# Ledger of designs, part 16: designed miniproteins, single chains

Each design is a single chain, and the fold is of that chain. pLDDT is the mean over its residues in the fold that is shown.

## One batch from the design tools (miniprotein)

Design m526
Fold by ESMFold2-Fast:
Structure m526 (fold): chain A 61 residues (1-61)
Amino acid sequence: REELALRILEYLHEHGPATVDELAEKLGVSKETVERILEELRARGVPIGYDPETGRYYLVP
C-alpha cells in the first residue's frame, strides 16, 4: 500500500540504513511485504540502494 511505502521511506530517511527484518518489525508487516514494496519502489526509480554485506537498504542522497 502507498502508506506502507511512505512509512518505509520515512524510516530510512530518519533512522538510516535498515534490514528487511527491522522494517517488518517496525511496520508490523511480513518480511515478504517489505521486500515487495522495496522492489516496487526501486523499479519505479526511487533511489534505494542495497548493501549485500550488511543486508541493509538505504536512501541514496
Scores: mean pLDDT 80

Design m527
Fold by ESMFold2-Fast:
Structure m527 (fold): chain A 96 residues (1-96)
Amino acid sequence: EEWKIDIFDLGVAFVEEIAKKEGLKLSKEQKRAAVTYFSIGDVEGVERALGVKLEKSINEWKKELKENYSSEEMKKLALEFAKEFPDDLLAQQTLK
């Protein structure tokens, strides 16, 4: 089936980019929380999970991520994230 970019894929790509840009050493729990809050559009939740202030809205981040990442690159990031969270239902959908 055709790989469709969803909000989870964008959330994983976002967490990887912000961690790289800000030099953040994130726990598994922080990564999962940040992806979850990003997926529901909770800016304050993302900021609390990461311990950083966002310079851009979630919609601006989504646009930038779609511009900077291919569908294949986002899928690769989502698959690597899913390996870290075997009990996460949303992550496990990526492995199907």
Scores: mean pLDDT 73

Design m528
Fold by ESMFold2-Fast:
Structure m528 (fold): chain A 89 residues (1-89)
Amino acid sequence: IEEAIKKGEELYKKGLEAYQAGDLEKAKALFEEAIKVLEPARDTAEGQFLLGLAYAGLGAVYAEQGDFEKARELLAKARELFAEAERLA
């Protein structure tokens, strides 16, 4: 679980760097991988919070690409994850 959280955080940070650099395809792949590796930490407050960040990042990528419907779905998922993280903390 600690390894999943650490790897997920590293992938999220790399995704954010790619997003800020305008590499939307790389950002998307990194955020998607962060979501996948954080799955074992889903029952923890930190895992839920990092999942929320990764979903929010993915939503931002889709919005930048003009897919506002997908962006809305991903941002709604991020909000749910942040609320659950607060409950678990």
Scores: mean pLDDT 84

Design m529
Fold by ESMFold2-Fast:
Structure m529 (fold): chain A 77 residues (1-77)
Amino acid sequence: DKGKKLLSEGMKKYSEGIEYYRKGDNKKAIEKFKESIKLFEESAKLFSTSTSREDAFLKKFSETMIESIKQKIKEIE
């Protein structure tokens, strides 16, 4: 499922962003967080075309992750 693959890739980029943040590389952390947001946005769009209960949950999860990561970027900047 392309939506689930994009969600997985988004989580991976988020984890990479956290790694850079812990190393003090705020610029690289923000780059990875922005990449993660883009992947979650693409994932949410794919899940929005489905009437499945699971896909509705995954869309909401993706949207929640986007909000959380945007807040984290603001705290770092």
Scores: mean pLDDT 85

Design m530
Fold by ESMFold2-Fast:
Formats: structure tokens, sequence, C-alpha cells
Structure m530 (fold): chain A 88 residues (1-88)
């Protein structure tokens, strides 16, 4: 039925939103770990610790932007398809 197709698209969008939230939590944990490692390294080499932390934060940010952009694109696609079906 039309309602089943709409529900399937909305369920797909919901699943991707849940995956996005898990990805955000994982990336925050990566940042926290990098910061802890940098604090330990700073005891022996403060300049190197700063450089490594900046590089790790840049890597996490790039990964975040690339992965989350793809997930947001999929969410929007499924939500727009569901809306088009509702308006038929």
Amino acid sequence: SLDERIKSLEDKAKTIREAKNETLQFMQAMRDKAEAQARELAKVDESKAKTILEEKNAQVQKLRDEMLSKLDGQIKRYELLAEELRNQ
C-alpha cells in the first residue's frame, strides 16, 4: 500500500538518524581519547602534543564532515520521497 511505502521510507530515515547519532558519539569519544593522549605527551613534549592533537582534531572533523554529509543527504532523500508520496 501507499502507507506502507511511506512508512518504509520514514523508517529508513529514522535508521540513518540513529546511525548519525551513534557516529557523533563515537567521534566525540575519539576526540576525548586524543585529548587524553595529548595531555600525557605534553608532559615530555608540549609542542609535539599540540601538533598531534591539532592533526587528530582535523582528521576527526574531516571524517565528521564527509560521513555526516552523506548521512544527511540520505535522510533528506528518504524524507522528500515520503513527502512526495503523501502529496499524491
Scores: mean pLDDT 86

Design m531
Fold by ESMFold2-Fast:
Formats: sequence, structure tokens, C-alpha cells
Structure m531 (fold): chain A 68 residues (1-68)
Amino acid sequence: SVVDEAKELIAETKERMKGASGSEQFEIFVETMVRLNELYKKAPEEDKEELKKLIEEFEKEWRAYVAG
């Protein structure tokens, strides 16, 4: 499902970020947000609520990390 694809993408992204510099982490974040937004646009209505929550949680985690 699109939701499962988004969850896998987020998990892979978090793993990639563990070994990355700050500038690389930002680039990975931006690329992942673009891909997640593409999944959201293509998702059926029933999946959009779950996808929105996953995307918001990922973005919130990133904002908290950057804010310190």
C-alpha cells in the first residue's frame, strides 16, 4: 500500500541520516519530503489521513532536531 511505502521510506531515510553530515541530512530530508508529497498526491482518499499523519510526524521530528 501507499502507507506501507511511506513507512518504509521514512525508516530508510532515518537510517541514512545516522551516518550523514548536517548538510547531507538536510538534503536527504528535502528529497524524502518531495517523495512523501508525491505519494500523498497519488493516494486514495482513505489513505490520505494516515499518510498526512506520517508526513507531519516526520516533519515534526526534523523540526525538533534542527531547533535543538
Scores: mean pLDDT 85

Design m532
Fold by ESMFold2-Fast:
Structure m532 (fold): chain A 87 residues (1-87)
Amino acid sequence: MSMEELERRIRELEERYREALAAGDNLAAAEALKGLGEVYYELGELEKAIEYYEQAARLAGDDRKLKLESEVNAGIALIELAVEKHF
């Protein structure tokens, strides 16, 4: 995706996250956080991606698939970050 498309997706996901929190919809908020993690991972901002994925996993509640996917994605980003810092 273009950089402009990624920046627009970040804004859209941040808005979805805020709306979900205002509505008390923790599942929708977790989905938005996972999306933010995916965009920051694509941008190579691995530390931010990890933070968003970990937050998504915590907020996923009873959605075991969303929690597991977020935990796996955080693990992948952590491995990539470790390799970048200590090859």
Scores: mean pLDDT 85

Design m533
Fold by ESMFold2-Fast:
Structure m533 (fold): chain A 100 residues (1-100)
Amino acid sequence: KSLEEEIADSIYEGLLKLFDEIRKYLTPEQQKEVDKIIEEFKKRYEQAKTPQEKLDIGIEALKKMKEIVEKSNIPKTLKDYILSLLDEAIEQLKALKERL
């Protein structure tokens, strides 16, 4: 297994854990939207053939999660923190993709 593949797989597991944590702060209706994002993310990741494709799939999932959080009724301070984490993750994955 290449280092690039190991990095992509570690990121995948980290993103799933992050999405599960964010899900806990959402309404039941928004949790169903997150469940669909997670299901699509898992399916697309399994079908991806390159580390670059895996990172693109992660970036797309993060962007979809950001949209759900932005529309949520999460208290402002926590919401701003979660959005900052999601934005940081997106930028880190973009930077990694350019150098991988």
Scores: mean pLDDT 87

Design m534
Fold by ESMFold2-Fast:
Structure m534 (fold): chain A 89 residues (1-89)
Amino acid sequence: SADVAATQALADQTQAFHDDLAALIQSNKDKLTQDEYDQLTKQLDQQGAQIDQARQTIQTDPSKSIDADLTLGSVFMSLSSLKVLIDKL
């Protein structure tokens, strides 16, 4: 459906943002302590898992596209907060 397609597009956009942040963390690894690197990668992995769960939600029940959209919106906000921290390096 159009709603499922829109949620899939949002998941793809959120995944791209996640992947860009992963690359940004890796490119700034020399500016991070081991503890900072571990914390940032742990948070990034947790957000990646939420994107995967949102994709699974719409695959198993297309009527849950709104629930998936809310999850992806929350992930986007979390990734945006991580980007603010990384941009200060």
Scores: mean pLDDT 89

Design m535
Fold by ESMFold2-Fast:
Structure m535 (fold): chain A 86 residues (1-86)
Amino acid sequence: SELERLLEESTEATRNLRAAEEAGDIEGIKEELRRLLELARRAHELGYRDLARVMLEATIERIDVLDDPALEPLREEARRLLEEVE
């Protein structure tokens, strides 16, 4: 199902994000955060509003924990998407 694919892709992105964090790979961190935001947007488009909200909130929380100014544009994008899902 489309939902199962979303969840599998989210799991992979989260695993890859953790690996990039462990390696101190800021470009890898950005890539996986962008992937998570795209997956949240797809969840919203498919009508899974609660899933999209949870994904966006988790992504914002992770960006806040990392506390890297290079991630500010992604934080802004995530907050904008969160407003769209309400």
Scores: mean pLDDT 88

Design m536
Fold by ESMFold2-Fast:
Structure m536 (fold): chain A 75 residues (1-75)
Amino acid sequence: SAEEAQAAASAAGRAAYALLSTLSPEEARKAMRDPLSLLPQLPEAARAALEGQGPHGAAAIIGSAARDVVDLYES
């Protein structure tokens, strides 16, 4: 359902944000440029949820999380 897809996308975004927050600012900037490169580092549940969103959706979710992390470093 749309609600389940939205919940999965939200959870995957939080997982990407949590991972990137433990990495260096350079890794967060790399994820902004190449969001799909983060996929192998995410928990299996987050990767499965992102697979369901398709490559464009996955890239948008990871890229948004990476931008939020970078904005914290640049604040």
Scores: mean pLDDT 81

Design m537
Fold by ESMFold2-Fast:
Structure m537 (fold): chain A 83 residues (1-83)
Amino acid sequence: LNEKLEEAIKLYNERKYDEAIKILEEINSNEAAKYLALSYFGLRQYDKAAEVIKKHYDKLKNDKDVQTLLKLLPEEYVEKIKN
């Protein structure tokens, strides 16, 4: 679990978002959900990024990277997360 998460984070940092997503989809954790949303955002798949954050909003809303992502998302997607 930790090894797979670390590998996915490395892929995310290398901008290999598609490869990161494949690993992150298999990990059931709040940290994996965060990087899954960030990876979808990197691919400009804002609807999927918003869906991931919405499902995990109570756990991720105070995360600094997630807060930054919410500021960068178009307002329509932020509204989808809150509603």
Scores: mean pLDDT 84

Design m538
Fold by ESMFold2-Fast:
Structure m538 (fold): chain A 92 residues (1-92)
Amino acid sequence: MKEKLEEARKKLDETSKKLVEKMKPINAQIDARIAALRAAGVERPAPDTPFSSLPPELQAIRRETISFIADALIEIGNLVDEELKIRKELKK
């Protein structure tokens, strides 16, 4: 019984590490793009600025960031569901 749960935990940990590895280069690319815009003199818009009123470059960065976070959360959720399913099978 414990060995199946340990194997499931190991797979979850391995997948989590892979997700973190994927996240690092994407975050670095987003940070580099923001730094390039700042260097080019693109000013940070006011906090209450509507998304549609943002410069196209900032809209693109925000869209990419939100999309990546959403995809990552879905993947993590699926892994949690898989672990819960295994735990239920073990308990019956």
Scores: mean pLDDT 68

Design m539
Fold by ESMFold2-Fast:
Structure m539 (fold): chain A 94 residues (1-94)
Amino acid sequence: MSKEEQREKIRKFLEELEKEGYITPEDLARAMELIDKNKDLSVENVLPLALQPLIERGLLNPSTVAVVAHMLREGIITLEEALNIIKREVEKNK
């Protein structure tokens, strides 16, 4: 999967979270800017940056993000599995 395909999956995930009311349109815009500014970063490095609004709102534990990023880097999980872990954590902290 290309870096652009990985980034697009992260953008769509964030758009879905905004639609479901977990983040604001302002949070979404900020996350999108971070993704765009860091175009040369790998997905495991851009993902923690994109998820900052969820961390700031207390919906996502920074430790969960660190573990997921590590698992992605080591090839233990796919990006899709990583996003599912994040969604589950966000839903628990609703």
Scores: mean pLDDT 81

Design m540
Fold by ESMFold2-Fast:
Structure m540 (fold): chain A 88 residues (1-88)
Amino acid sequence: SMADRLLTKAEMRMVGIHEDERLRLRRGEITLDEALARFDADLGALLDDMRRRMRRAGVSGATIDRALDHLRSRNGTLAARMRQAAAA
């Protein structure tokens, strides 16, 4: 579906954001707290962009809400992995 295609693109973008912040953390350019804060800010912008795009594409509000909840869940998983990597 259109929603599935948009969600896949958003997930790919989110993974890219995570990889960028992980590299910055590994280089000592930012702290873990700063990386997580930027990751949350980037997620907020991504969710707003996806909500707008899905509404423009005629996706139902219920389907949009489920897709955004899925992205929030994925972000939580990636953030947990970043915390584990920093603790090692």
Scores: mean pLDDT 82

Design m541
Fold by ESMFold2-Fast:
Structure m541 (fold): chain A 68 residues (1-68)
Amino acid sequence: MTAAEIEAAKAQLEKLETEGLPLAVLAVERGLDLGDSAVARARELRAAGVRASEEQRALFERLLAAEA
């Protein structure tokens, strides 16, 4: 729940982006600053109709809760 934990979560989401997982879409919609490349890719995936699964959303919410 520190700045370091937020940075770790961002790094994990960036790694998920390279694996093509739609969690980056949820992160951008939640207002997380993932860097220009991740934001651009998330917007492209969203425009293509890519949606996160319920399990991926639950994982993302747990990661966000760790930031608090």
Scores: mean pLDDT 61

Design m542
Fold by ESMFold2-Fast:
Structure m542 (fold): chain A 87 residues (1-87)
Amino acid sequence: MEEKLEEALSLLPEKLREQVEAIFERYKEAIAKGDLEAAEEAIFELETQTGILRIKGAVFKDEKLLEAARKIEEVARELRKELEKLK
């Protein structure tokens, strides 16, 4: 999972990379503390970023943003499956 996220982050501009990394760290911290609500909120933020990147990639025909959006969406799906197992 972290390897797939790292691949996605390598495709993003520095500012967007930092934002996505911060969301992922909040998810990891929430899971470590057993805060399932905070973990779900972090996944929702990650999904929101995926939507924004997909729109920007399509509008500006930026293949790197589209590829990053695809990889982040896959990470978000894996995180949702992990969270469901903890409920």
Scores: mean pLDDT 83

Design m543
Fold by ESMFold2-Fast:
Structure m543 (fold): chain A 85 residues (1-85)
Amino acid sequence: MAEKLLEIEKELKEKAEKATDEERRELTARALAEVLRLLGMDEEAERLLEDPSRAAEVIERANAEHGEEAQKKAEEIEKAIKEKE
């Protein structure tokens, strides 16, 4: 999960270099909202889409509440993949 966040961040950085400041903020908000929905934070995702300026606040909250769970789920997924091959 944290790995997907980093991947989205990397993709956004690449697009941001070619986009305007406004387009960059919009793309970042949409990507973060998608990740928040994956974390079960649907209400925060909805609020972020309505007010992109809350991005920093929402990221801090997501990391605080789901940082430990994200690591646990990543470990579980890694284990499932390794068990196949």
Scores: mean pLDDT 62

Design m544
Fold by ESMFold2-Fast:
Structure m544 (fold): chain A 98 residues (1-98)
Amino acid sequence: MITKEQFKAILDEFYQELVTEVRRLFADDPERAERVIEKLKEAYNRAKELIDQGKPLDEVLAELARELHRIALETGDPAFLEAVSRILERLVGRVEAA
């Protein structure tokens, strides 16, 4: 079973990847990029809080997925929604393989 430390490390890895994608996709609007990044940071921090509370892996991943999809839909950018879905699929696969 994955440790809390390993799970948080995986979350940090995928958060940094998503931040890189946001800065790339919204390069023409840096203020929008930073607002989106702050919302992503809040979602990942919430996931870490759930890990610290001892919530099951599937519940943590479901909550994170719900929040990331909400953020993506609120941006109205199809490329960002695609990036979120791709990164979430890889994150889930990485966590399940551990």
Scores: mean pLDDT 85

Design m545
Fold by ESMFold2-Fast:
Structure m545 (fold): chain A 60 residues (1-60)
Amino acid sequence: STIDQTASALNAEKKAKLDILKKEWGGTKEAQEQHKRLELKLNKEISEVIRQLKRQQAKA
């Protein structure tokens, strides 16, 4: 479904961004905190996009 495809794409992008951050700043505590904050932010954004798409599908 379109929702499944969008979720897959967004999760792949999230993984790529987190992997880059982890490599770029290595094992510092600051990098670990940045990684956690970015993960939470991206998870919330993805969840909201998926919720909106589900609402649109339910109305269609």
Scores: mean pLDDT 78

Design m546
Fold by ESMFold2-Fast:
Structure m546 (fold): chain A 89 residues (1-89)
Amino acid sequence: GPSALAARGLALATEAVRVATGDGLPGAIGAALKLIGAVFNLEVLGDREGAAEDARAAGEAGVAGAADNPEAARLAREGGRLVEEAARA
């Protein structure tokens, strides 16, 4: 249906950004992108496993980026916890 096609399009757009910027994004920016991916996986695709994995990766990237942008790192960790909680509900 249209919702499923829109969700697939959004997932492909997110993946295209990831591919274009590469895996070497600086910590806090990488954490934010992984958190955006986690939210899209949970809310748009209904993929709880993918959402939990991306949320965990966002937390880890947030810790690595904390020296450069502590507020972005904090938001990524807190957002990751909330996405993991929602994925278990």
Scores: mean pLDDT 58

Design m547
Fold by ESMFold2-Fast:
Structure m547 (fold): chain A 120 residues (1-120)
Amino acid sequence: SEIEEIIKEILEELKKILNEEDYKKLEELAEKLLKGDVKAGDEFKEKLGEALSEVIRENISKMSEDELEKFVELSRNVIKSLEDFIEAMRNNDKEKALESLKKALEELKKLVELYEKVKK
């Protein structure tokens, strides 16, 4: 499934920025979502939002104001794209679900690139 492949790529990107405990919880929620538990999608979105907020808190002193604004914007874009994906899945709109996941991955890759730059 193309959706399954993109979710796996999202998890690989998240592994680069999240701690092991938060990553493992998101991996478990993604597995439930792939098995058809749409409620796990809402839990994934909420947990990811919390985890990204923690990444910001831990790195805020290392960020310029522009970098912080960009990190917040990219985090918001990732969460919004995942929300759109979950909504599309509930509506059985496979095309919109795939488009929303691709958008989430694109925004997440930009977020990871910014995180790796800041962590130096």
Scores: mean pLDDT 87

Design m548
Fold by ESMFold2-Fast:
Structure m548 (fold): chain A 103 residues (1-103)
Amino acid sequence: MPKLVTFNSTEELIDYITSQLDKESAEIIRNAYKNKLFTKAALLAFLRELAGLPLPENPREIEFPVTLPEVDLSKYTGEELVKRLLEIDTELGIEELREGVLA
């Protein structure tokens, strides 16, 4: 069974991701989140994707604590992570619009 990690807040999610990155990459991630370039839903969806898990039925409804399999982020750069997080957040936003906001 893979090692599990429990997160009690969005800050713990960001700290978990940035703790595996170099200082410049960690700063890129923290600044991108502070500037609202991506959401906590995108962070959780990305970690689930890396762990091989499906997206939850409502990815925007996040209730802490959240427990996920441990993932290795040490090979990624901050720019690569921000790009993927933006893609995921955009996909989640498009899906919300399809599910009835515009229908």
Scores: mean pLDDT 75

Design m549
Fold by ESMFold2-Fast:
Structure m549 (fold): chain A 64 residues (1-64)
Amino acid sequence: SLEEELQRMLREAVEAIKKSKDKELREEIRNLIQGALDAWSRGDEDAMREYLKKLQELLDKEKK
């Protein structure tokens, strides 16, 4: 479900923030998390999917 995906992404994002010393990257991750949470609170599943997609792409780039 989207909620389970959100929970998984939140955990991965928190770990990425803990490991990163890049302030700009941490801020971008925080902004995408906030966007996903805001979309979820509004019931906007399309916006939530878009924010989660962007967050996944950002996290995947950092795992290289």
Scores: mean pLDDT 81

Design m550
Fold by ESMFold2-Fast:
Structure m550 (fold): chain A 84 residues (1-84)
Amino acid sequence: ASHKVFTSVGDEEVELGTVAVGETLVVTTTVTAPADAEGYAGKVITVTATFTALDETHVKVEIVAVNAETGEVLYHGEEVRDMS
């Protein structure tokens, strides 16, 4: 089995790709922080998302957000999602 991976950017869903069980998909994107983002308004942020399909219903998602100007890590999170 394979999983189709989507992300939300505001009110839009963007299809990032498909990950087969036991495979990994790495997606890097660049976003501009909204004007109300605390400490980062208008800053360019590089977001790297790693999706690992663990089985037919579980995907591991690791997200790292980095300030593109300074290289500062703003966010690092890891979560296993149930796709049932």
Scores: mean pLDDT 70

Design m551
Fold by ESMFold2-Fast:
Structure m551 (fold): chain A 62 residues (1-62)
Amino acid sequence: MEERKLAIVTAILRREGKPLSLAPALAAQLTDEDVKRLAEIAKAALEKEPSAEMREILEIAS
């Protein structure tokens, strides 16, 4: 779903302190494969260091 991709990108941009206005354009570039990879990255990151942003990405991508 487009909403899921937009939410993931928004969480990443917020974490990196980048403009949220980039989120729609970046979300349009995400494939379902990219979403799966982001979920795997977020899961691995959460195992090393708890992060609200990474947890949000994992929950949205899952």
Scores: mean pLDDT 69

Design m552
Fold by ESMFold2-Fast:
Structure m552 (fold): chain A 71 residues (1-71)
Amino acid sequence: MSRARELRRQGDALFAAGDYVGAARLYEEALSLSPPEEQSEIYLNLGKAYAGAGDLQKAAQMGGKSVEASS
């Protein structure tokens, strides 16, 4: 798999374990390495991770970015 896909898998594992801060870091790295067609889903996952961590402002920002990236 690409490095971006590997980072997303690791982020998903941390998210499942309740490590939302760790998951957000891995998703941020995956986003920087991902082609545009994958960015919408990563922004959505980042939003979920920030919401889990209690950062509702960043969660809302990531939701908006996910919509922009999907258009």
Scores: mean pLDDT 80

Design m553
Fold by ESMFold2-Fast:
Structure m553 (fold): chain A 70 residues (1-70)
Amino acid sequence: SAAAEALARAAARSLVPALRADGFSVERAIELFRAGEVDHSMPIVAAAMVDLRRAGVDPRLLAEALEAEA
């Protein structure tokens, strides 16, 4: 849905600088969202995955938005 895509884009704009500030790989985060996998060594990504699933947003939409934002 357009709302899910807009939410994913907003999340990507916040998440890219947060990942970079904490020294995490944006490319690895994209892989995790694309696969729908949880990696507890990346707690910011794991938390975002839980939030997306709760909101009914496909994590692949965030993977696409992260790739565009990065």
Scores: mean pLDDT 82

Design m554
Fold by ESMFold2-Fast:
Structure m554 (fold): chain A 62 residues (1-62)
Amino acid sequence: VQKLLEQAKLYEERKELIERLTAEETARHPEYADAILEGGKKLVEKGTKQAEALRGKALELQ
């Protein structure tokens, strides 16, 4: 179970990094803001789903 929680935590940390980089890039290139935000949101959504799946498996094993 602990290994699954560790992997979930890595996806959550990656989410924070993606959100931060997306905000920085949007500030630098406001003309591409929509595309940058959409790309970042898609990556965050994928990571969140993977983290939730791993946490769900850990919960089932407890």
Scores: mean pLDDT 76

Design m555
Fold by ESMFold2-Fast:
Structure m555 (fold): chain A 92 residues (1-92)
Amino acid sequence: SPSEAELELEIAVSLLRMVRALAERYGSEELRAALRPPLDALIEAAEAADGEAVRRAAAEAVAAAEAAGDEELARLIRLAGERALEAIEALA
């Protein structure tokens, strides 16, 4: 249902915001500097339910986390981005 898709999108956005908060509090300066722009873009795209923007920003955020050496964070961002895309598709 649309309400289930809306809830799923809100959960994905909440997960991304939690990832951002954890990276800002506990991440290295390098990780924070590299991840903040693409992660902020991903959260904004998900909140706007813009599937193309989510796909692009998720790829950039994953690449930034991988480049900083945080493969677990990259995996979490990828999963949250995929969850957001599935919710956006269900809303269409």
Scores: mean pLDDT 86

Design m556
Fold by ESMFold2-Fast:
Structure m556 (fold): chain A 96 residues (1-96)
Amino acid sequence: SDFYSARAQMTRDEVAFYRDGKPMSKKSNQTFAIIVAQTVQNDKSMNDSMVQAMKQFIDGVEKAQQNDPVLQDIVSIARDALSGKWTTDQVRAYLR
């Protein structure tokens, strides 16, 4: 699936965060937001199960980084991208 393909692009540190709840860097969160936006844009047929899995991943990242308002803002953008509020180009422009 596109979600698992996107996850394969993550660094070992990002994978460790996904597994162990360790904080991610701003760059890692920017990459994550872009991947979410690209997945939504490329797969309009995404079923409820795939959307739910991506939402759970975003929720996990957001909760783990609640003490960093900049990283929380990036995660919020990823959530809005998942809901279709942001295009890939808009996410890329904001995160420059």
Scores: mean pLDDT 56

Design m557
Fold by ESMFold2-Fast:
Structure m557 (fold): chain A 73 residues (1-73)
Amino acid sequence: HMTLEQLMAAILKNLEKYLETGDKKYVEKMMELIKEVDPEAEEIDADKMSDEEIIEKLQEQLEKIGARYLEEL
């Protein structure tokens, strides 16, 4: 039973690692965690997208999830 706060913290930590290393494995880990919060979240195909597109889509997903659940806190 991971709490919402723990899920968000894990997502942000993997985002920081992706920005630091450029390793797309962190994008995959973030998508797994995002799907735990929102199973209907749009899949990010890191292998077919540029780094700029990946970052843009990740920010969109995190903004959507974060804004929604901050309202419920």
Scores: mean pLDDT 73

Design m558
Fold by ESMFold2-Fast:
Structure m558 (fold): chain A 89 residues (1-89)
Amino acid sequence: MILSEEEADKYAEKGFELAKQGKVDEARLYFQLAVINYKLLGKVDKAEELIKEAEKLGYTWIAKQMRELLKLSDEELVKKANEIQEKLK
Protein backbone atom coordinates (compact mmCIF):
# COMPACT_ATOMS: atom_id res chain seq x y z
CA MET A 1 0.00 0.00 0.00
CA ILE A 2 1.31 3.46 -0.96
CA LEU A 3 0.38 5.99 1.74
CA SER A 4 0.09 9.60 0.56
CA GLU A 5 -2.06 12.65 1.29
CA GLU A 6 -2.87 12.87 -2.45
CA GLU A 7 -4.19 9.27 -2.41
CA ALA A 8 -6.30 10.00 0.69
CA ASP A 9 -7.70 13.15 -0.99
CA LYS A 10 -8.68 11.08 -4.07
CA TYR A 11 -10.46 8.51 -1.87
CA ALA A 12 -12.40 11.33 -0.17
CA GLU A 13 -13.39 12.84 -3.56
CA LYS A 14 -14.57 9.43 -4.84
CA GLY A 15 -16.55 8.91 -1.62
CA PHE A 16 -18.48 12.16 -2.11
CA GLU A 17 -19.04 11.37 -5.82
CA LEU A 18 -20.53 7.95 -4.97
CA ALA A 19 -22.61 9.36 -2.09
CA LYS A 20 -24.20 11.94 -4.44
CA GLN A 21 -25.12 9.05 -6.78
CA GLY A 22 -26.85 7.21 -3.89
CA LYS A 23 -24.11 4.52 -3.76
CA VAL A 24 -23.78 4.94 0.01
CA ASP A 25 -22.18 1.53 0.73
CA GLU A 26 -19.35 2.15 -1.78
CA ALA A 27 -19.02 5.76 -0.56
CA ARG A 28 -18.56 4.44 3.01
CA LEU A 29 -15.63 2.23 1.88
CA TYR A 30 -13.86 5.14 0.13
CA PHE A 31 -14.45 7.48 3.12
CA GLN A 32 -12.97 4.79 5.41
CA LEU A 33 -9.87 4.49 3.17
CA ALA A 34 -9.43 8.29 3.24
CA VAL A 35 -9.68 8.46 7.06
CA ILE A 36 -7.30 5.50 7.51
CA ASN A 37 -4.68 7.07 5.19
CA TYR A 38 -4.96 10.50 6.87
CA LYS A 39 -4.55 8.96 10.34
CA LEU A 40 -1.57 6.79 9.30
CA LEU A 41 0.07 9.96 7.92
CA GLY A 42 -0.55 11.72 11.26
CA LYS A 43 -3.07 14.11 9.63
CA VAL A 44 -5.91 13.62 12.10
CA ASP A 45 -7.18 17.19 11.50
CA LYS A 46 -7.82 16.32 7.82
CA ALA A 47 -9.65 13.15 8.86
CA GLU A 48 -11.85 15.19 11.26
CA GLU A 49 -12.62 17.74 8.50
CA LEU A 50 -13.74 14.93 6.16
CA ILE A 51 -15.96 13.46 8.91
CA LYS A 52 -17.60 16.87 9.51
CA GLU A 53 -18.27 17.30 5.76
CA ALA A 54 -19.95 13.86 5.64
CA GLU A 55 -22.12 14.82 8.65
CA LYS A 56 -23.14 18.14 7.01
CA LEU A 57 -24.40 16.16 3.99
CA GLY A 58 -26.54 13.93 6.26
CA TYR A 59 -24.29 10.83 6.21
CA THR A 60 -24.32 10.64 10.02
CA TRP A 61 -23.95 6.83 10.20
CA ILE A 62 -20.94 6.91 7.85
CA ALA A 63 -19.40 9.76 9.89
CA LYS A 64 -19.84 7.70 13.10
CA GLN A 65 -18.02 4.74 11.51
CA MET A 66 -15.23 7.08 10.34
CA ARG A 67 -14.78 8.38 13.92
CA GLU A 68 -14.49 4.80 15.23
CA LEU A 69 -11.53 4.32 12.84
CA LEU A 70 -9.67 7.15 14.62
CA LYS A 71 -9.67 4.98 17.79
CA LEU A 72 -7.88 2.04 16.12
CA SER A 73 -4.15 1.22 16.26
CA ASP A 74 -1.98 1.66 13.15
CA GLU A 75 -1.81 -2.17 12.80
CA GLU A 76 -5.62 -2.47 12.88
CA LEU A 77 -5.96 0.42 10.39
CA VAL A 78 -3.55 -1.23 7.88
CA LYS A 79 -5.49 -4.52 8.14
CA LYS A 80 -8.81 -2.71 7.62
CA ALA A 81 -7.49 -0.74 4.62
CA ASN A 82 -6.29 -3.97 2.96
CA GLU A 83 -9.71 -5.62 3.53
CA ILE A 84 -11.53 -2.60 2.03
CA GLN A 85 -9.22 -2.46 -1.03
CA GLU A 86 -9.91 -6.16 -1.74
CA LYS A 87 -13.69 -5.44 -1.66
CA LEU A 88 -13.25 -2.59 -4.20
CA LYS A 89 -11.52 -4.84 -6.78
Scores: mean pLDDT 83

Design m559
Fold by ESMFold2-Fast:
Structure m559 (fold): chain A 80 residues (1-80)
Amino acid sequence: MKVKIKTKDGTIIEVDVEEGDTVLEALDKAIEKSTDEKIKNQLKELKELLKKLGIPDNAVVEDGMTLSLDDVEKLLESMK
């Protein structure tokens, strides 16, 4: 399975995941795979924003899922 993660600058990172992997585990794999510190910091920010939105630690990924840092940040701001 593959998950896509979109950063604030529009960079898309594809991560290979297994059935039963969590959303947070997919982000950790993307962070580990990335060599750019700017991208790593954006992925860490996305992980923290998803935790603030109340994503459970056991929330699993679906094949073809897309996670967008910009969309998550906008959603969190709209909940204030």
Scores: mean pLDDT 77

Design m560
Fold by ESMFold2-Fast:
Structure m560 (fold): chain A 69 residues (1-69)
Amino acid sequence: SMISEIVNELIKAAKEKDIEKFKEIVEKYKPNPDTLIYYRGRVLTLKDLVSLYSSGEFRDKLLDILDKY
């Protein structure tokens, strides 16, 4: 689905520490950070999933971007 494609792109940007790409995707699609995602046998929010693929100050910046739009 389009949602799973967007989620995969966000995870990739988080793993690659590409803040600009992550921001571009969020600004374009404006995904709800509370959206429930079925990922590897678990149900997580988009925000929780992004938190799994980031850490420290970088994670805080990504979560701020998600909450901004």
Scores: mean pLDDT 83

